# Designed miniproteins, single chains, continued (5), part 54

Each design is a single chain, and the fold is of that chain. pLDDT is the mean over its residues in the fold that is shown.

## One batch from the design tools (miniprotein)

Design m17979
Fold by ESMFold2-Fast:
Structure m17979 (fold): chain A 73 residues (1-73)
Amino acid sequence: SSSMSAEEAYEKGKEFYEQKDYPMAIRAYEEALKLDPNFAEAYEAKAKAYEAMGLTDLAKEDYEKARQLREEK
């Protein structure tokens, strides 16, 4: 929602991931990334959700993005 912070969206994504609702987890992580495009942990969590869905190519891209963001800091 419009009142949600990047951290709140990220935590909501983690809740969906724990419930194995990977599509909803990914949507929540995407919301976190809209609010903070440099949120490396959200890319990493999104990659993990893609990996759980068997979408390994998408997971790899998001893992690389998270690594790049962590390395640049």
Scores: mean pLDDT 84

Design m17980
Fold by ESMFold2-Fast:
Structure m17980 (fold): chain A 85 residues (1-85)
Amino acid sequence: VDQIQQIFDQIIQQLRNSGVPQDMIDQMRQVGNNIIDAIQNGDVSGATSYSMRFVDIVGDAMMTMDPSSRQQVRQLVQQFFQQMS
């Protein structure tokens, strides 16, 4: 749980440092927290739905970033989902 939250915070910080708009960051924080809450409550369908939404939002955010920052975010997102499995 703590590791998942830490990786999520790192994703948000990397996006902020890469110049992603605050409104997109806020939306991603909301969805990410919903994923963590769904996992903690055993809501598999909710976790799946929020994960798909999170991937879509992150994809949109990555289109505003340079290639090197995009690669770093992709690695962190991969780590985030690996910790949930």
Scores: mean pLDDT 77

Design m17981
Fold by ESMFold2-Fast:
Structure m17981 (fold): chain A 63 residues (1-63)
Amino acid sequence: SAELQALGRQLRERYLAKKAAGELSEEQIAEIERLSREAVRAYLAGDYDTAKAHVERMLALLE
């Protein structure tokens, strides 16, 4: 969906900015990568609600 695509872009921008600034621990990076894989799997399965929940969880970790 357009909303999910917008959230995905926002997530990527925040993640890359914080990673470049050295603001993320190895554990935080691993958790975000895990949630990202789960979000992609949900999206490919047509489970957009679960995909959105994983993206929102990653955004919360980056606040």
Scores: mean pLDDT 85

Design m17982
Fold by ESMFold2-Fast:
Structure m17982 (fold): chain A 87 residues (1-87)
Amino acid sequence: EEAVKLLREAYAYWVRGEFFEAQKLRNKAINLAIKEKKFDELMEVDRKLSEHYRKIFEKLAQEAEKATSFDEINELRKKYAEEVEKL
């Protein structure tokens, strides 16, 4: 439960380009899952989230090619981070 929340937050930070925070949250999620003996369950969730993240990242990359400013790219990242948080 808590580990899954942290993992979803990590993916959202990855979409925002906040790589350090994303990695920190993912490590915390994994450590919690190990302590709770739910590592395998967390990795199943990670596999499903990674597939959704890949599709979102592909959409973000495609739309970013059409962007003419950093502000447009940042708005796209914010939009797709919200989509990840809803997973």
Scores: mean pLDDT 78

Design m17983
Fold by ESMFold2-Fast:
Structure m17983 (fold): chain A 68 residues (1-68)
Amino acid sequence: PLEKLVEAGLYLIKAGVYRLIAKREKDEEKRKEYLKKAEEYLAKAEEYIEEAKRLAEEAGLDPSLFAG
C-alpha cells in the first residue's frame, strides 16, 4: 500500500540525513543526538518496509522491488 511506502521513504530519508550530518559533526553531543535519531528513524523505516514487502507479496508483487 502506498501509505506504508511513503512513510518508509520518509523515515529512510530522515535516517540518511541524520547519519550524514552525524559523520560531519565535530560536537560529540550533537553527533550522538543525530546518530540516535538516525537509528530511530532507520528502525521505523525498516518496520514499514517489511510490512510493505509482506503486503506486496500478498498482492503478487516481486519483493525485490524493495531491495535497495
Scores: mean pLDDT 75

Design m17984
Fold by ESMFold2-Fast:
Structure m17984 (fold): chain A 81 residues (1-81)
Amino acid sequence: MSEAEKEIVELLEKAKEASKNPSLRELIDELIEAIKKGKVSYEELASAAEFLAEYARLAGDEETAKQLEEVKRIAEEQVKK
């Protein structure tokens, strides 16, 4: 796993810990597993993080949304390489 992937996984774990929404926690866990299996590109990661951040905001999980926005930022920086 790359340094960026490790940082993204750490942020996703923090996002999951901050959420009280079971469905959002499950979706974040699925994304973590997909990253660990090498099944997700950085473009797909950025899109997934954006979607999950919006979902978190609608659910009132502001801390989870902040962590997911940071995941999106890191993933977008990797796409530009």
Scores: mean pLDDT 84

Design m17986
Fold by ESMFold2-Fast:
Structure m17986 (fold): chain A 56 residues (1-56)
Amino acid sequence: STAEATNEAIERVIKEGVPADEAIAYLREKSKGPDYGISLGERAVRGAAEAVAAEK
């Protein structure tokens, strides 16, 4: 699901240091559903990446 793919993408950014663009690509490949769900997920992934960058 889009929610599961979003959670996995966020975990990859936070725990594994995956760049936001790669995490978003993963989210898009694993998601089957409405575009608004993917857009919300992309925003969440970018927010997680900004938080990780601020902690460095």
Scores: mean pLDDT 75

Design m17987
Fold by ESMFold2-Fast:
Structure m17987 (fold): chain A 98 residues (1-98)
Amino acid sequence: DADRERALAEIEPLIDEYAKETGVPEEAVEYLKKAIEAAKKGDLESAEEYLKKAIEASPSEEHKLAIERTFGEVLKILGVGEELVEEIREKIREEIAK
């Protein structure tokens, strides 16, 4: 679908904007990209694990929350249901709070 191809094209600039605006380490950006790649394949378990690694590689709470927000927006672009998005975001917030 052309709409899916357009959504995938939108995801890459969103990650690049996040990296430039927040100044997160390249390691955190790499894990975020891997999480998004897994999510594109419908592998939400692998996406969650990579996202946790991106959060662990982030130096501040602000950077960790920015990763959580960016991933949530990506899941919406990919058409993941709002209930599942919120479940994943809640697990991520629990990880940040540790």
Scores: mean pLDDT 72

Design m17988
Fold by ESMFold2-Fast:
Structure m17988 (fold): chain A 68 residues (1-68)
Amino acid sequence: SERRELQKELTEVQSDLEKFRELARKLGVSEELIEKLLEIQEKSKKGESLDVDEVEKIVAEFVEELEK
């Protein structure tokens, strides 16, 4: 049933978002950057068009903070 599949996906995404937030915070990633990454994931899930240049910039900043 489509509704059950959507509910399962929502639960999995929420669990993954919580784990990602905790992990990123432990790694010293800035709160602003965490929020930007979560916004990209949310837009991607909804099938919205993403600005490739903006996504690349945010990913590059995330990688830079992880190297520290």
Scores: mean pLDDT 69

Design m17989
Fold by ESMFold2-Fast:
Structure m17989 (fold): chain A 62 residues (1-62)
Amino acid sequence: MEREVEEALLLMELGLAKRISDKDPDYAIELARRVLQRAEELGLDKTSEYARKVLEEIEKKK
């Protein structure tokens, strides 16, 4: 149950990273990177995969 709450918060942070990426891509990359690290620490494979995809999308916009 606690892991589900953490996962929801991480997904919300990824959503923020996507939204801010057009205005501040460097900050968006930092946000996505931190979410990826936290998801990997918690063993959230699907969230980690999604974070990597978000990071790749933001990097392509640069």
Scores: mean pLDDT 79

Design m17990
Fold by ESMFold2-Fast:
Structure m17990 (fold): chain A 63 residues (1-63)
Amino acid sequence: SRRQYILEGVRALQEGDYESASEYASRLGTPLGQKASEHARQGDVSSALEHLSREGERLNSEE
């Protein structure tokens, strides 16, 4: 699920695994996920987390 990809991406970012974080963010298939993937690939943890957080909020609002 998209929520699982967000959780796995956040975990990977916190563990310094930017390759896995980028992959999980990309699997979201959304514009925010794509931006998070790009930032994670560049090692920009702060921006990647911000975009993943925004995607999580969006998914919660669309229940």
Scores: mean pLDDT 82

Design m17991
Fold by ESMFold2-Fast:
Structure m17991 (fold): chain A 83 residues (1-83)
Amino acid sequence: MEAEIAEGVARIMAAVGKLLLSKGDAEGAIELYERALELLVEALGEDHPAVAEALRLLAEAYEAAGDLEKAAEARARAEAAAA
């Protein structure tokens, strides 16, 4: 139940973040994806596939904002979480 609630909330945050990216608000998307990531890590642990997905979305948002270093870090973390 706790994990299911966390996944549900994170899914909503991901949907809103994607909408913000489509409007050109990369900073707003980053904020929402970071909150979703924190929630998923607390509920599911760092090595969960849902965490890897949140990290991939965060990397995309960082690229849209022009922060290529943070985007690379998020992708590296996503690969580790998916292993």
Scores: mean pLDDT 79

Design m17992
Fold by ESMFold2-Fast:
Structure m17992 (fold): chain A 65 residues (1-65)
Amino acid sequence: EKETITEPSPRLPGHTTVFELNEKSNTVIKYILSADGRVVGVAFLEKGDLSLEEAAERILAGEVA
């Protein structure tokens, strides 16, 4: 079962941001999905010592700045 968080994209109306934990590399993968479910953006971010929830909050805060 994938550990994921799904949030509305703060910068792209009608888009959804999905955060997925890659356990093997301890990285957070950020997917930006259109309303049709198409992947329109991907970023790889180091998780470090953060929980998936904490990493997602920091990334989303960065998108509004």
Scores: mean pLDDT 70

Design m17993
Fold by ESMFold2-Fast:
Structure m17993 (fold): chain A 67 residues (1-67)
Amino acid sequence: MSPAEFAARLKALAEEAARKLLEMGYSKEEIEKLAEELKDWLVSQGVSEADAEAVRKALLEAYEKLL
Protein backbone atom coordinates (compact mmCIF):
# COMPACT_ATOMS: atom_id res chain seq x y z
CA MET A 1 0.00 0.00 0.00
CA SER A 2 1.34 3.45 -0.89
CA PRO A 3 1.74 6.09 1.88
CA ALA A 4 -1.01 8.15 0.19
CA GLU A 5 -3.39 5.14 0.19
CA PHE A 6 -2.57 4.50 3.86
CA ALA A 7 -3.34 8.15 4.73
CA ALA A 8 -6.64 7.97 2.80
CA ARG A 9 -7.62 4.81 4.76
CA LEU A 10 -6.80 6.51 8.08
CA LYS A 11 -8.86 9.57 7.06
CA ALA A 12 -11.82 7.26 6.27
CA LEU A 13 -11.41 5.61 9.72
CA ALA A 14 -11.12 8.95 11.58
CA GLU A 15 -14.79 8.98 12.68
CA GLU A 16 -14.58 5.42 14.09
CA ALA A 17 -11.27 6.27 15.80
CA ALA A 18 -12.79 9.43 17.33
CA ARG A 19 -15.73 7.41 18.71
CA LYS A 20 -13.38 4.82 20.25
CA LEU A 21 -11.24 7.51 21.89
CA LEU A 22 -14.38 9.16 23.33
CA GLU A 23 -15.56 5.76 24.66
CA MET A 24 -12.14 5.36 26.33
CA GLY A 25 -12.55 8.73 28.11
CA TYR A 26 -9.97 10.78 26.20
CA SER A 27 -10.26 14.58 26.57
CA LYS A 28 -10.11 17.12 23.72
CA GLU A 29 -6.53 18.05 24.72
CA GLU A 30 -5.48 14.37 24.70
CA ILE A 31 -7.09 13.86 21.25
CA GLU A 32 -5.31 16.97 19.90
CA LYS A 33 -1.99 15.62 21.22
CA LEU A 34 -2.64 12.14 19.74
CA ALA A 35 -3.61 13.69 16.37
CA GLU A 36 -0.36 15.71 16.31
CA GLU A 37 1.69 12.62 17.27
CA LEU A 38 -0.07 10.61 14.54
CA LYS A 39 0.78 13.33 11.97
CA ASP A 40 4.46 13.32 13.03
CA TRP A 41 4.55 9.50 12.87
CA LEU A 42 2.93 9.44 9.39
CA VAL A 43 5.52 11.93 8.07
CA SER A 44 8.29 9.71 9.54
CA GLN A 45 6.80 6.74 7.58
CA GLY A 46 6.98 8.66 4.27
CA VAL A 47 3.48 10.14 4.11
CA SER A 48 3.52 13.68 2.69
CA GLU A 49 3.04 16.51 5.20
CA ALA A 50 -0.16 17.53 3.36
CA ASP A 51 -1.65 14.00 3.59
CA ALA A 52 -0.57 13.65 7.25
CA GLU A 53 -2.16 17.04 8.06
CA ALA A 54 -5.39 15.92 6.32
CA VAL A 55 -5.51 12.86 8.63
CA ARG A 56 -4.88 15.07 11.71
CA LYS A 57 -7.69 17.46 10.69
CA ALA A 58 -10.08 14.58 9.88
CA LEU A 59 -9.59 13.08 13.37
CA LEU A 60 -10.12 16.44 15.13
CA GLU A 61 -13.16 17.33 12.97
CA ALA A 62 -14.70 13.88 13.64
CA TYR A 63 -14.11 14.35 17.39
CA GLU A 64 -15.68 17.84 17.41
CA LYS A 65 -18.68 16.53 15.41
CA LEU A 66 -19.29 13.90 18.15
CA LEU A 67 -19.30 16.53 20.94
Scores: mean pLDDT 78

Design m17994
Fold by ESMFold2-Fast:
Structure m17994 (fold): chain A 84 residues (1-84)
Amino acid sequence: ELAEEVVKKVLEASKGTPEEIIRTLMEAANRLGEAAQKSKDREEKIKYMSAAAALMLAAITTKITGKGGEEARKAAERVKEIVS
């Protein structure tokens, strides 16, 4: 499942540098956004776009604060909540 893979990668990246965390969050957001674009299911589109937005917000917050690990963990939890 795409959302489960994204959550796993974001949590694994949470131990890295802020730059690595930002890159992983942005790549994950792009993957979910692309999946939303390709989906024919409105509910799935909404969930994936919402999850992508949450990951993008976490990346922006990490750029501002430099606290990537905490933001990555929060974003992973939010993605789980959104796609459930």
Scores: mean pLDDT 84

Design m17995
Fold by ESMFold2-Fast:
Structure m17995 (fold): chain A 70 residues (1-70)
Amino acid sequence: PSEEELDRDVEVAFAIMELTIAKLAGASDEEIAQRLERLAEKENSPIFRRVAEVVREKGIDAALDEAARL
C-alpha cells in the first residue's frame, strides 16, 4: 500500500471510531456532524467531510455504512 492509502485508511478508521462512540453514547446527528466538520476543516480531510455530509443527510447508521465502504 502507498503512504496515501495508509493515511486514508487511518482517517476512515478514525471516522468509524468517532461514529461508533457517538452512537453508543446516544449523541445527536447534529453533534457528530459538527464534530466531523471541524475535523475535516482542521485536517483538510475529504474523508471526514464526506462522512459528515452523510450524517447530515442520512444519519449516523448510513454514515457508518458509507465509511465502511471507503
Scores: mean pLDDT 79

Design m17997
Fold by ESMFold2-Fast:
Structure m17997 (fold): chain A 69 residues (1-69)
Amino acid sequence: MKVEAAEIAVKTAVLDFYARHPDASLEELEAFAKEVVDRIAKQMKLTDEEKERIYKAAVETLREAHAAR
């Protein structure tokens, strides 16, 4: 479904950004995640609820990865 595809795309993009910028702050990573979510939500015509769900999932993934460093 398009929501599942959007979540995978966002997680892939934010993890790729983190891998390329390992010294990036959590604030920088969250700002990038928001930009990617906004862009994908516009392209895939996601609802505000779907966008918020995907953003939360991406941010939690980044916080987990950042905390492990």
Scores: mean pLDDT 77

Design m17998
Fold by ESMFold2-Fast:
Structure m17998 (fold): chain A 72 residues (1-72)
Amino acid sequence: SGDSRRQYSRLARDYYDQSRTLYRQGILDPSYLPLADQYRDLSLQYASQVGQDVQNTIQTNLGNVYNDYLRS
């Protein structure tokens, strides 16, 4: 239903934002990286319930954020 899709979209976004924050914290303390990966996976799981395009966008964006930190 539209309501469930809206809820999944919100959860995907919320976990995406938390994952990004944890990857940033991982620059100073790598112990945050496993939790960042867990929230990334949760974001991707909920995004898959919305649509493949949304899932692909989140996966690409999180990969870019992490790779940018590894290069800095």
Scores: mean pLDDT 77

Design m17999
Fold by ESMFold2-Fast:
Structure m17999 (fold): chain A 64 residues (1-64)
Amino acid sequence: SKEQIQSLVKAVKQALVDRGMSEEEAEKLGQEVLKRLEENPPASDEELPQRVAEIFQEVLKEYE
């Protein structure tokens, strides 16, 4: 659901800030994850956490 997506993206951004990333950088990564998730949504809500993690890993690899 949209609420689950927002919650997961928020948790990801918080984890990045906690690891020493700036709030601005974490926000940009979070927005990119959300954009990619909207373009290619998972087949079910049960797959949502895994899909968010996969996209996040991809975006981090491109950012580095």
Scores: mean pLDDT 75

Design m18000
Fold by ESMFold2-Fast:
Structure m18000 (fold): chain A 57 residues (1-57)
Amino acid sequence: SALREHIYKMTGIELSDEEMELLRQAGITTPDQAELLIPYLQSGVPVEEALRRAKAL
């Protein structure tokens, strides 16, 4: 997945399939859409919380 690869290159984090599904459910399907999450993931915020902060879920 281009999305998974991009996140790994930017954050060093390899997301699980469950975490990738959370991104898809939030409408994040492209590397460009994931840019809003990158700062939170780099600071150690879990994926669900990063989505809440970036997407106001």
Scores: mean pLDDT 81

Design m18001
Fold by ESMFold2-Fast:
Parts: structure tokens; sequence; C-alpha cells
Structure m18001 (fold): chain A 67 residues (1-67)
């Protein structure tokens, strides 16, 4: 679980950096999901944190594919 969360954070971060100059609106949405994931993680809700990170990854991947 924790290793998976760390991998997802790194993956989302890389996708976000690619989107920053191209789609700032999607970057803002990804940042909101990352904030919610961090909050869930700090509360010990690792399942929710993982789900939010997967949602952020999928959002960023779809945005990059559409460009």
Amino acid sequence: MLAEIRALIAEVGALKRQLEPLDPETVARVDELLSKAAEAYNQGDYERAKALLEEARDLAERALAAL
C-alpha cells in the first residue's frame, strides 16, 4: 500500500509537470486531488488516498492524450 502510494505520487507529479505549460486548468484540478489525497493519507485512510491519486493520474493522462 505505502509503496504504491509513493509510486502514484511520483507518477502524478511527472504528469502534472508535463501539463503545467499546456493545461493549467487541469493542473489545478490535479492539485486539488493531490491535496485531498495528502489529507486522507495523514488521517490514515490509505485506501482513499490511493483512490484519489489514481483519479488524479487518470485525469492527467486523459488531458495529455487530448492535447
Scores: mean pLDDT 84

Design m18002
Fold by ESMFold2-Fast:
Structure m18002 (fold): chain A 85 residues (1-85)
Amino acid sequence: MEKLLEELLEGVERATEAALEAIRNAKSDEEIKKLLEQLKKEKEELEKSLEEIAELVGNEEIAEEVRKKALEGLEKAIEEAEKKL
């Protein structure tokens, strides 16, 4: 179970890095708006997935730490996109 959470965090970290690179390389406001819309949708989907994972793990402390780390990355990407607009 802990390995599943570690894999989730690694996946989110990689996705966040890719999103930040895409935001930095975006050449138009339309590209940034599309990225921002996608990131906001991914954040909502991630929050739902984290709720499901928390139930499966049965350890609220570990689940909360994973949730904070996962959401922090996406929130930073959303902020960067909004600042670049």
Scores: mean pLDDT 77

Design m18003
Fold by ESMFold2-Fast:
Structure m18003 (fold): chain A 83 residues (1-83)
Amino acid sequence: SISLEAGKKLLEELLKELEELAKLYEKKGDEEKAKELQEKAEEVRKLLELSKDPEKFVEEVEKRYTELKSLAYDVWIEVEELK
């Protein structure tokens, strides 16, 4: 099972990468892509707010773990390529 600490760490890192990627696309003039990434960042931020209820947070992160890890990897790769 994922711990509360590990789940928060994953989402905090994903949020930072999504925000950085959105800024990179904004600098490139791709405002539609930047907006899409900002919307994804907002979804992650809302999930982090759920950490105030640790049991619900862990359950939600575990259900979405493969999806969240895949997204984090894809975003990280794209940030590295655009820097």
Scores: mean pLDDT 85

Design m18004
Fold by ESMFold2-Fast:
Structure m18004 (fold): chain A 89 residues (1-89)
Amino acid sequence: AEAAFRAAMDALAAAVEKHVSPEDAQRIRDLGERVLEDIRAGNLRQAAVDSTALALYAVGLAIETGSEEILKATRDFLRASNAVAEAAA
C-alpha cells in the first residue's frame, strides 16, 4: 500500500512539474509526505484533512492549466491515500 501511495504521489508531482512548475511539484511531495506521516501516526482525521488540502491544491492547478493529466493523477493519489489509510486502520 505505501509503495502504491508513493508511486501515485510521484506521478502527481511529475504531472505538476510538467504542466506548472518544479516548486509546485515539490509542494505536492511535501504535502503527500505529511499525509503519509499522519497515516503512520494513526491520525486518520488529520490524514483526511491534509489529503483533502492536497487534492484541492492539485485541482486548483489543473483548473489554472486545463491539465486533465493533473486531474487524473489527483484521483489516483486519493485512491492510493484511502487504501493506505484503510490498511493502517
Scores: mean pLDDT 82

Design m18005
Fold by ESMFold2-Fast:
Parts: sequence; C-alpha cells; structure tokens
Structure m18005 (fold): chain A 70 residues (1-70)
Amino acid sequence: FKELIEELKKAIEEEDFEKIKELLKKILTEYNIEEQIEAFDEIVLTLSELPKEKADKIEKFISETIKEIE
C-alpha cells in the first residue's frame, strides 16, 4: 500500500492524469476505508506543495474521478 501511495504522489507531481485515475480506482475498490483515508491525507499534503493552478486542476480531476467510481 505504501508503494501505491508513493506512485500516486509521483503521478500528481507529474500531472499524469491517467495514472492518477488508475491508482485512485485501485485505492477506492481494493483497500479498506482506513487505508483510503490515509491515501486522501497524503493527496492533500502533496497538493499543498504544488503551485495553486496545478493543485486546483488535479483536485478537480480527483473529485470528478471519485464521483464516477461511487
């Protein structure tokens, strides 16, 4: 799971939207709620370190992707 979170952080930093979607889908479908919360905490921290424009774009994408999964 930790390796998955590391890949997700890297994908966010690289703006790899397809990879972000793939990893989010795995987290939401294959992991328990405690692990999902941990993943979202790490996403929030990663986004806080990015330029505002980039962070806003990625946050919107993540929000839309989550709605499509559940």
Scores: mean pLDDT 77

Design m18006
Fold by ESMFold2-Fast:
Structure m18006 (fold): chain A 71 residues (1-71)
Amino acid sequence: MHLTLTVTDDEAENDAAVAAAKAQMDAAGVAPKDVKITLVVRGPPPSDISDETWAEGVERARALGIEVIQE
């Protein structure tokens, strides 16, 4: 199973996207380890997060096998 999640600077949109992805996984009966995730980051990182902290988060996601696309 392949899921695409779009994250923005709007936490409510991000929460909704995560909830929808979980619902799709549950409906499909797939284990989280068997799901490939593509994360699309739209817009700038939140202004209260340092560039270093943001870059570290992106690298951690990639280390977990998540594809990260910056728009």
Scores: mean pLDDT 72

Design m18007
Fold by ESMFold2-Fast:
Structure m18007 (fold): chain A 114 residues (1-114)
Amino acid sequence: ASGGYRAGYAAGLAAALEGNAAEVVGEGATATVRGLGGAGGEAAVARAGAAALEAGEAEATGEGPTLTVTGTGGDSKANGGLGAALGAAEGAREAGGEVEVEVDGDSGTVLVRG
């Protein structure tokens, strides 16, 4: 039973995405985020990826953009990578546009494509 680890991961993801419905599907946990907050899945996907950065790696699929996260550990959680992804998600929500963010930091790279 791998329920304990995934429950913790899902709880962390849900906490970061409070206000939007978030579902974790698959084993390595592709994050699917559902919510109304502007022009569609781009912002939700970017938020899901940013939350998954807290737990490690993320990959979001569907109509929304592809999110690739590189970097694990404490630095990735605290640096501008997570902040930039969340900022892009909020900006996309208001603008209703595409999301494409690259952030290079000590802990790694966050790439969000729309």
Scores: mean pLDDT 37

Design m18008
Fold by ESMFold2-Fast:
Structure m18008 (fold): chain A 68 residues (1-68)
Amino acid sequence: KQEEIDAEAEIALLHMKGFLAERDGNYEEAIKYYEEAAKLARESGFTEVAEMLQNDAEKAKKKLEEKK
């Protein structure tokens, strides 16, 4: 299904952008990308992937709070 293929690619891209932002210390940006990827994954039926991405977002939130 075309929508599934497009969703997988977009989820992977958003996850990668979040990872790169986190590595660069841009935790606010990383949280945004992880949350967007998690939402898309959940809407697309990739529940396990969504849970993993939500966990990544939570970890990034903790790092952001430590920075403040």
Scores: mean pLDDT 80

Design m18009
Fold by ESMFold2-Fast:
Structure m18009 (fold): chain A 106 residues (1-106)
Amino acid sequence: MIKITTPASVEAKEGEKVTITRTASKDVGNKVNWYKQKEGENPELIIKDGSTLAPGVDSRFSGSGSGTKFTLTIDNVKKEDEATYYFEVTSEDPPTLSEGTKLTIK
């Protein structure tokens, strides 16, 4: 069973570059996805396989990292980016979903 280390919350000002990092307890390669969930909405896939931007997702979002350390970056953050961000490890069955990181924009 893979442990994911997750910050509970991140605060940013509009226009800043936001970085959300995840650490896995063992090497998972690039078998990771990032999801964005706004309150009252379904989770949306934003980054697939560590770094591939999902179709229709704003190019301000990017994913990086491999192995045990992964980073979601949001360039020029906007109020509409307020959401809970989830990280999924797909290297084993069943997939492991992290606890969420709540992003708040001031």
Scores: mean pLDDT 80

Design m18010
Fold by ESMFold2-Fast:
Structure m18010 (fold): chain A 68 residues (1-68)
Amino acid sequence: NAVEEAEKHLEEAEKALKNGDYDTAIQHAKRAAQYALDAMNAGDEETASELLKRAAEIYKQALDKKAA
């Protein structure tokens, strides 16, 4: 389901971020956010909000590190 797909992409984004693969981390964070939005549209608003927050945090960290 969308929540499970978002969680998988968040795991991959976190792994990529730890490995210094910032472009891959950004791509997985964006994909996780898309699945989180799908979950929100399906009525899972509280879980989706937390997934979106996690995706945004990874995305910001990856952008900050890539810019340095």
Scores: mean pLDDT 85

Design m18011
Fold by ESMFold2-Fast:
Structure m18011 (fold): chain A 90 residues (1-90)
Amino acid sequence: MTPEELVARIDALEATVDELIKRLQEAMKAGDKEKAIQLINDLERVAEMLRRVREEAEKVGLPQETLDRINAAIERAEKAVEEGKKALGL
């Protein structure tokens, strides 16, 4: 994967994290537990994808600023999963 392709993937995954968090908040407010569980699972998968992308970013020598962005997106996803599971009694 080229550095440019990797940055595009990071941008897409960050946007996906933020969209899934919004959807999770909406599902929680609506009392849609089945949808909330699905969105938690989707967030866990995206966080795993971000960890793999972080490893590739380190290998190709992307700047620390980009690595910090990946880490921040992982932290946002993991926090949303933790809060969502707690709210659902999981």
Scores: mean pLDDT 88

Design m18012
Fold by ESMFold2-Fast:
Structure m18012 (fold): chain A 68 residues (1-68)
Amino acid sequence: GPAEEQANRQKNGFALAKGVAETLGLTLTGATAEQLSENVIKVTGETDKGTITITIDTATGEMKVELE
């Protein structure tokens, strides 16, 4: 149901942010997933060295990763 879908989105967003952070040699301290549109999801990961922003467009398969 909708609550399960929301929980899975947060879980998957955290797992994605953790994987990206570990690939960059960073330690993830927190992550939040937000749905910007029907097909666009934004994951914000807080790390010991900065913030990782991951934007995924599920319609096109494009993924953008930014470190600030």
Scores: mean pLDDT 76

Design m18013
Fold by ESMFold2-Fast:
Structure m18013 (fold): chain A 76 residues (1-76)
Amino acid sequence: SAKEYVEKAKKLLEEGKYEEAAKEALKALMEILKVAPKEKIPSIIGAILRIIGLMLEGKYEEAARLGIEVAEEFLK
């Protein structure tokens, strides 16, 4: 589930495994995208693209933190 991916991302982030943490956070957002209301889809896609952009720049810690924050907000 998306929550399981978020918890895995948090553990990886605490371990300093930033690239792996960013990938798990991205998986959480992809799961959220499958169940999101239509009106929320553009904002989730925007977040996914921003996270991918940060990862392409090697900013894995920032990508992981952003992905976790966005995923947790949608899971409330």
Scores: mean pLDDT 87

Design m18014
Fold by ESMFold2-Fast:
Structure m18014 (fold): chain A 91 residues (1-91)
Amino acid sequence: IKTVGEAFELANKTGTIIIVPVEDGVYVVVPNEDKVFHYKDGKLEEVPLSSVINQKIADIKLDAETITNVVLEVSKKIGKPLSGYTVAPVD
């Protein structure tokens, strides 16, 4: 996958949250939601999917600490644990 919109299609197909590195932080794409979470500089905000659908996935390898922090903040925001997620880029 190459864009946030393609990550959303994958999330819906698999029923899995997709964590997407971008040049301006990390997006978390949730199945069946028309919003994504944007993680940047330790802060989590909600962004309409339509505003970022064409944004390119960055060729950035996220470290384990960043992934853990993103998962924790999103879990708190949605009120349930994230038991399954995939980190982009994926094949």
Scores: mean pLDDT 76

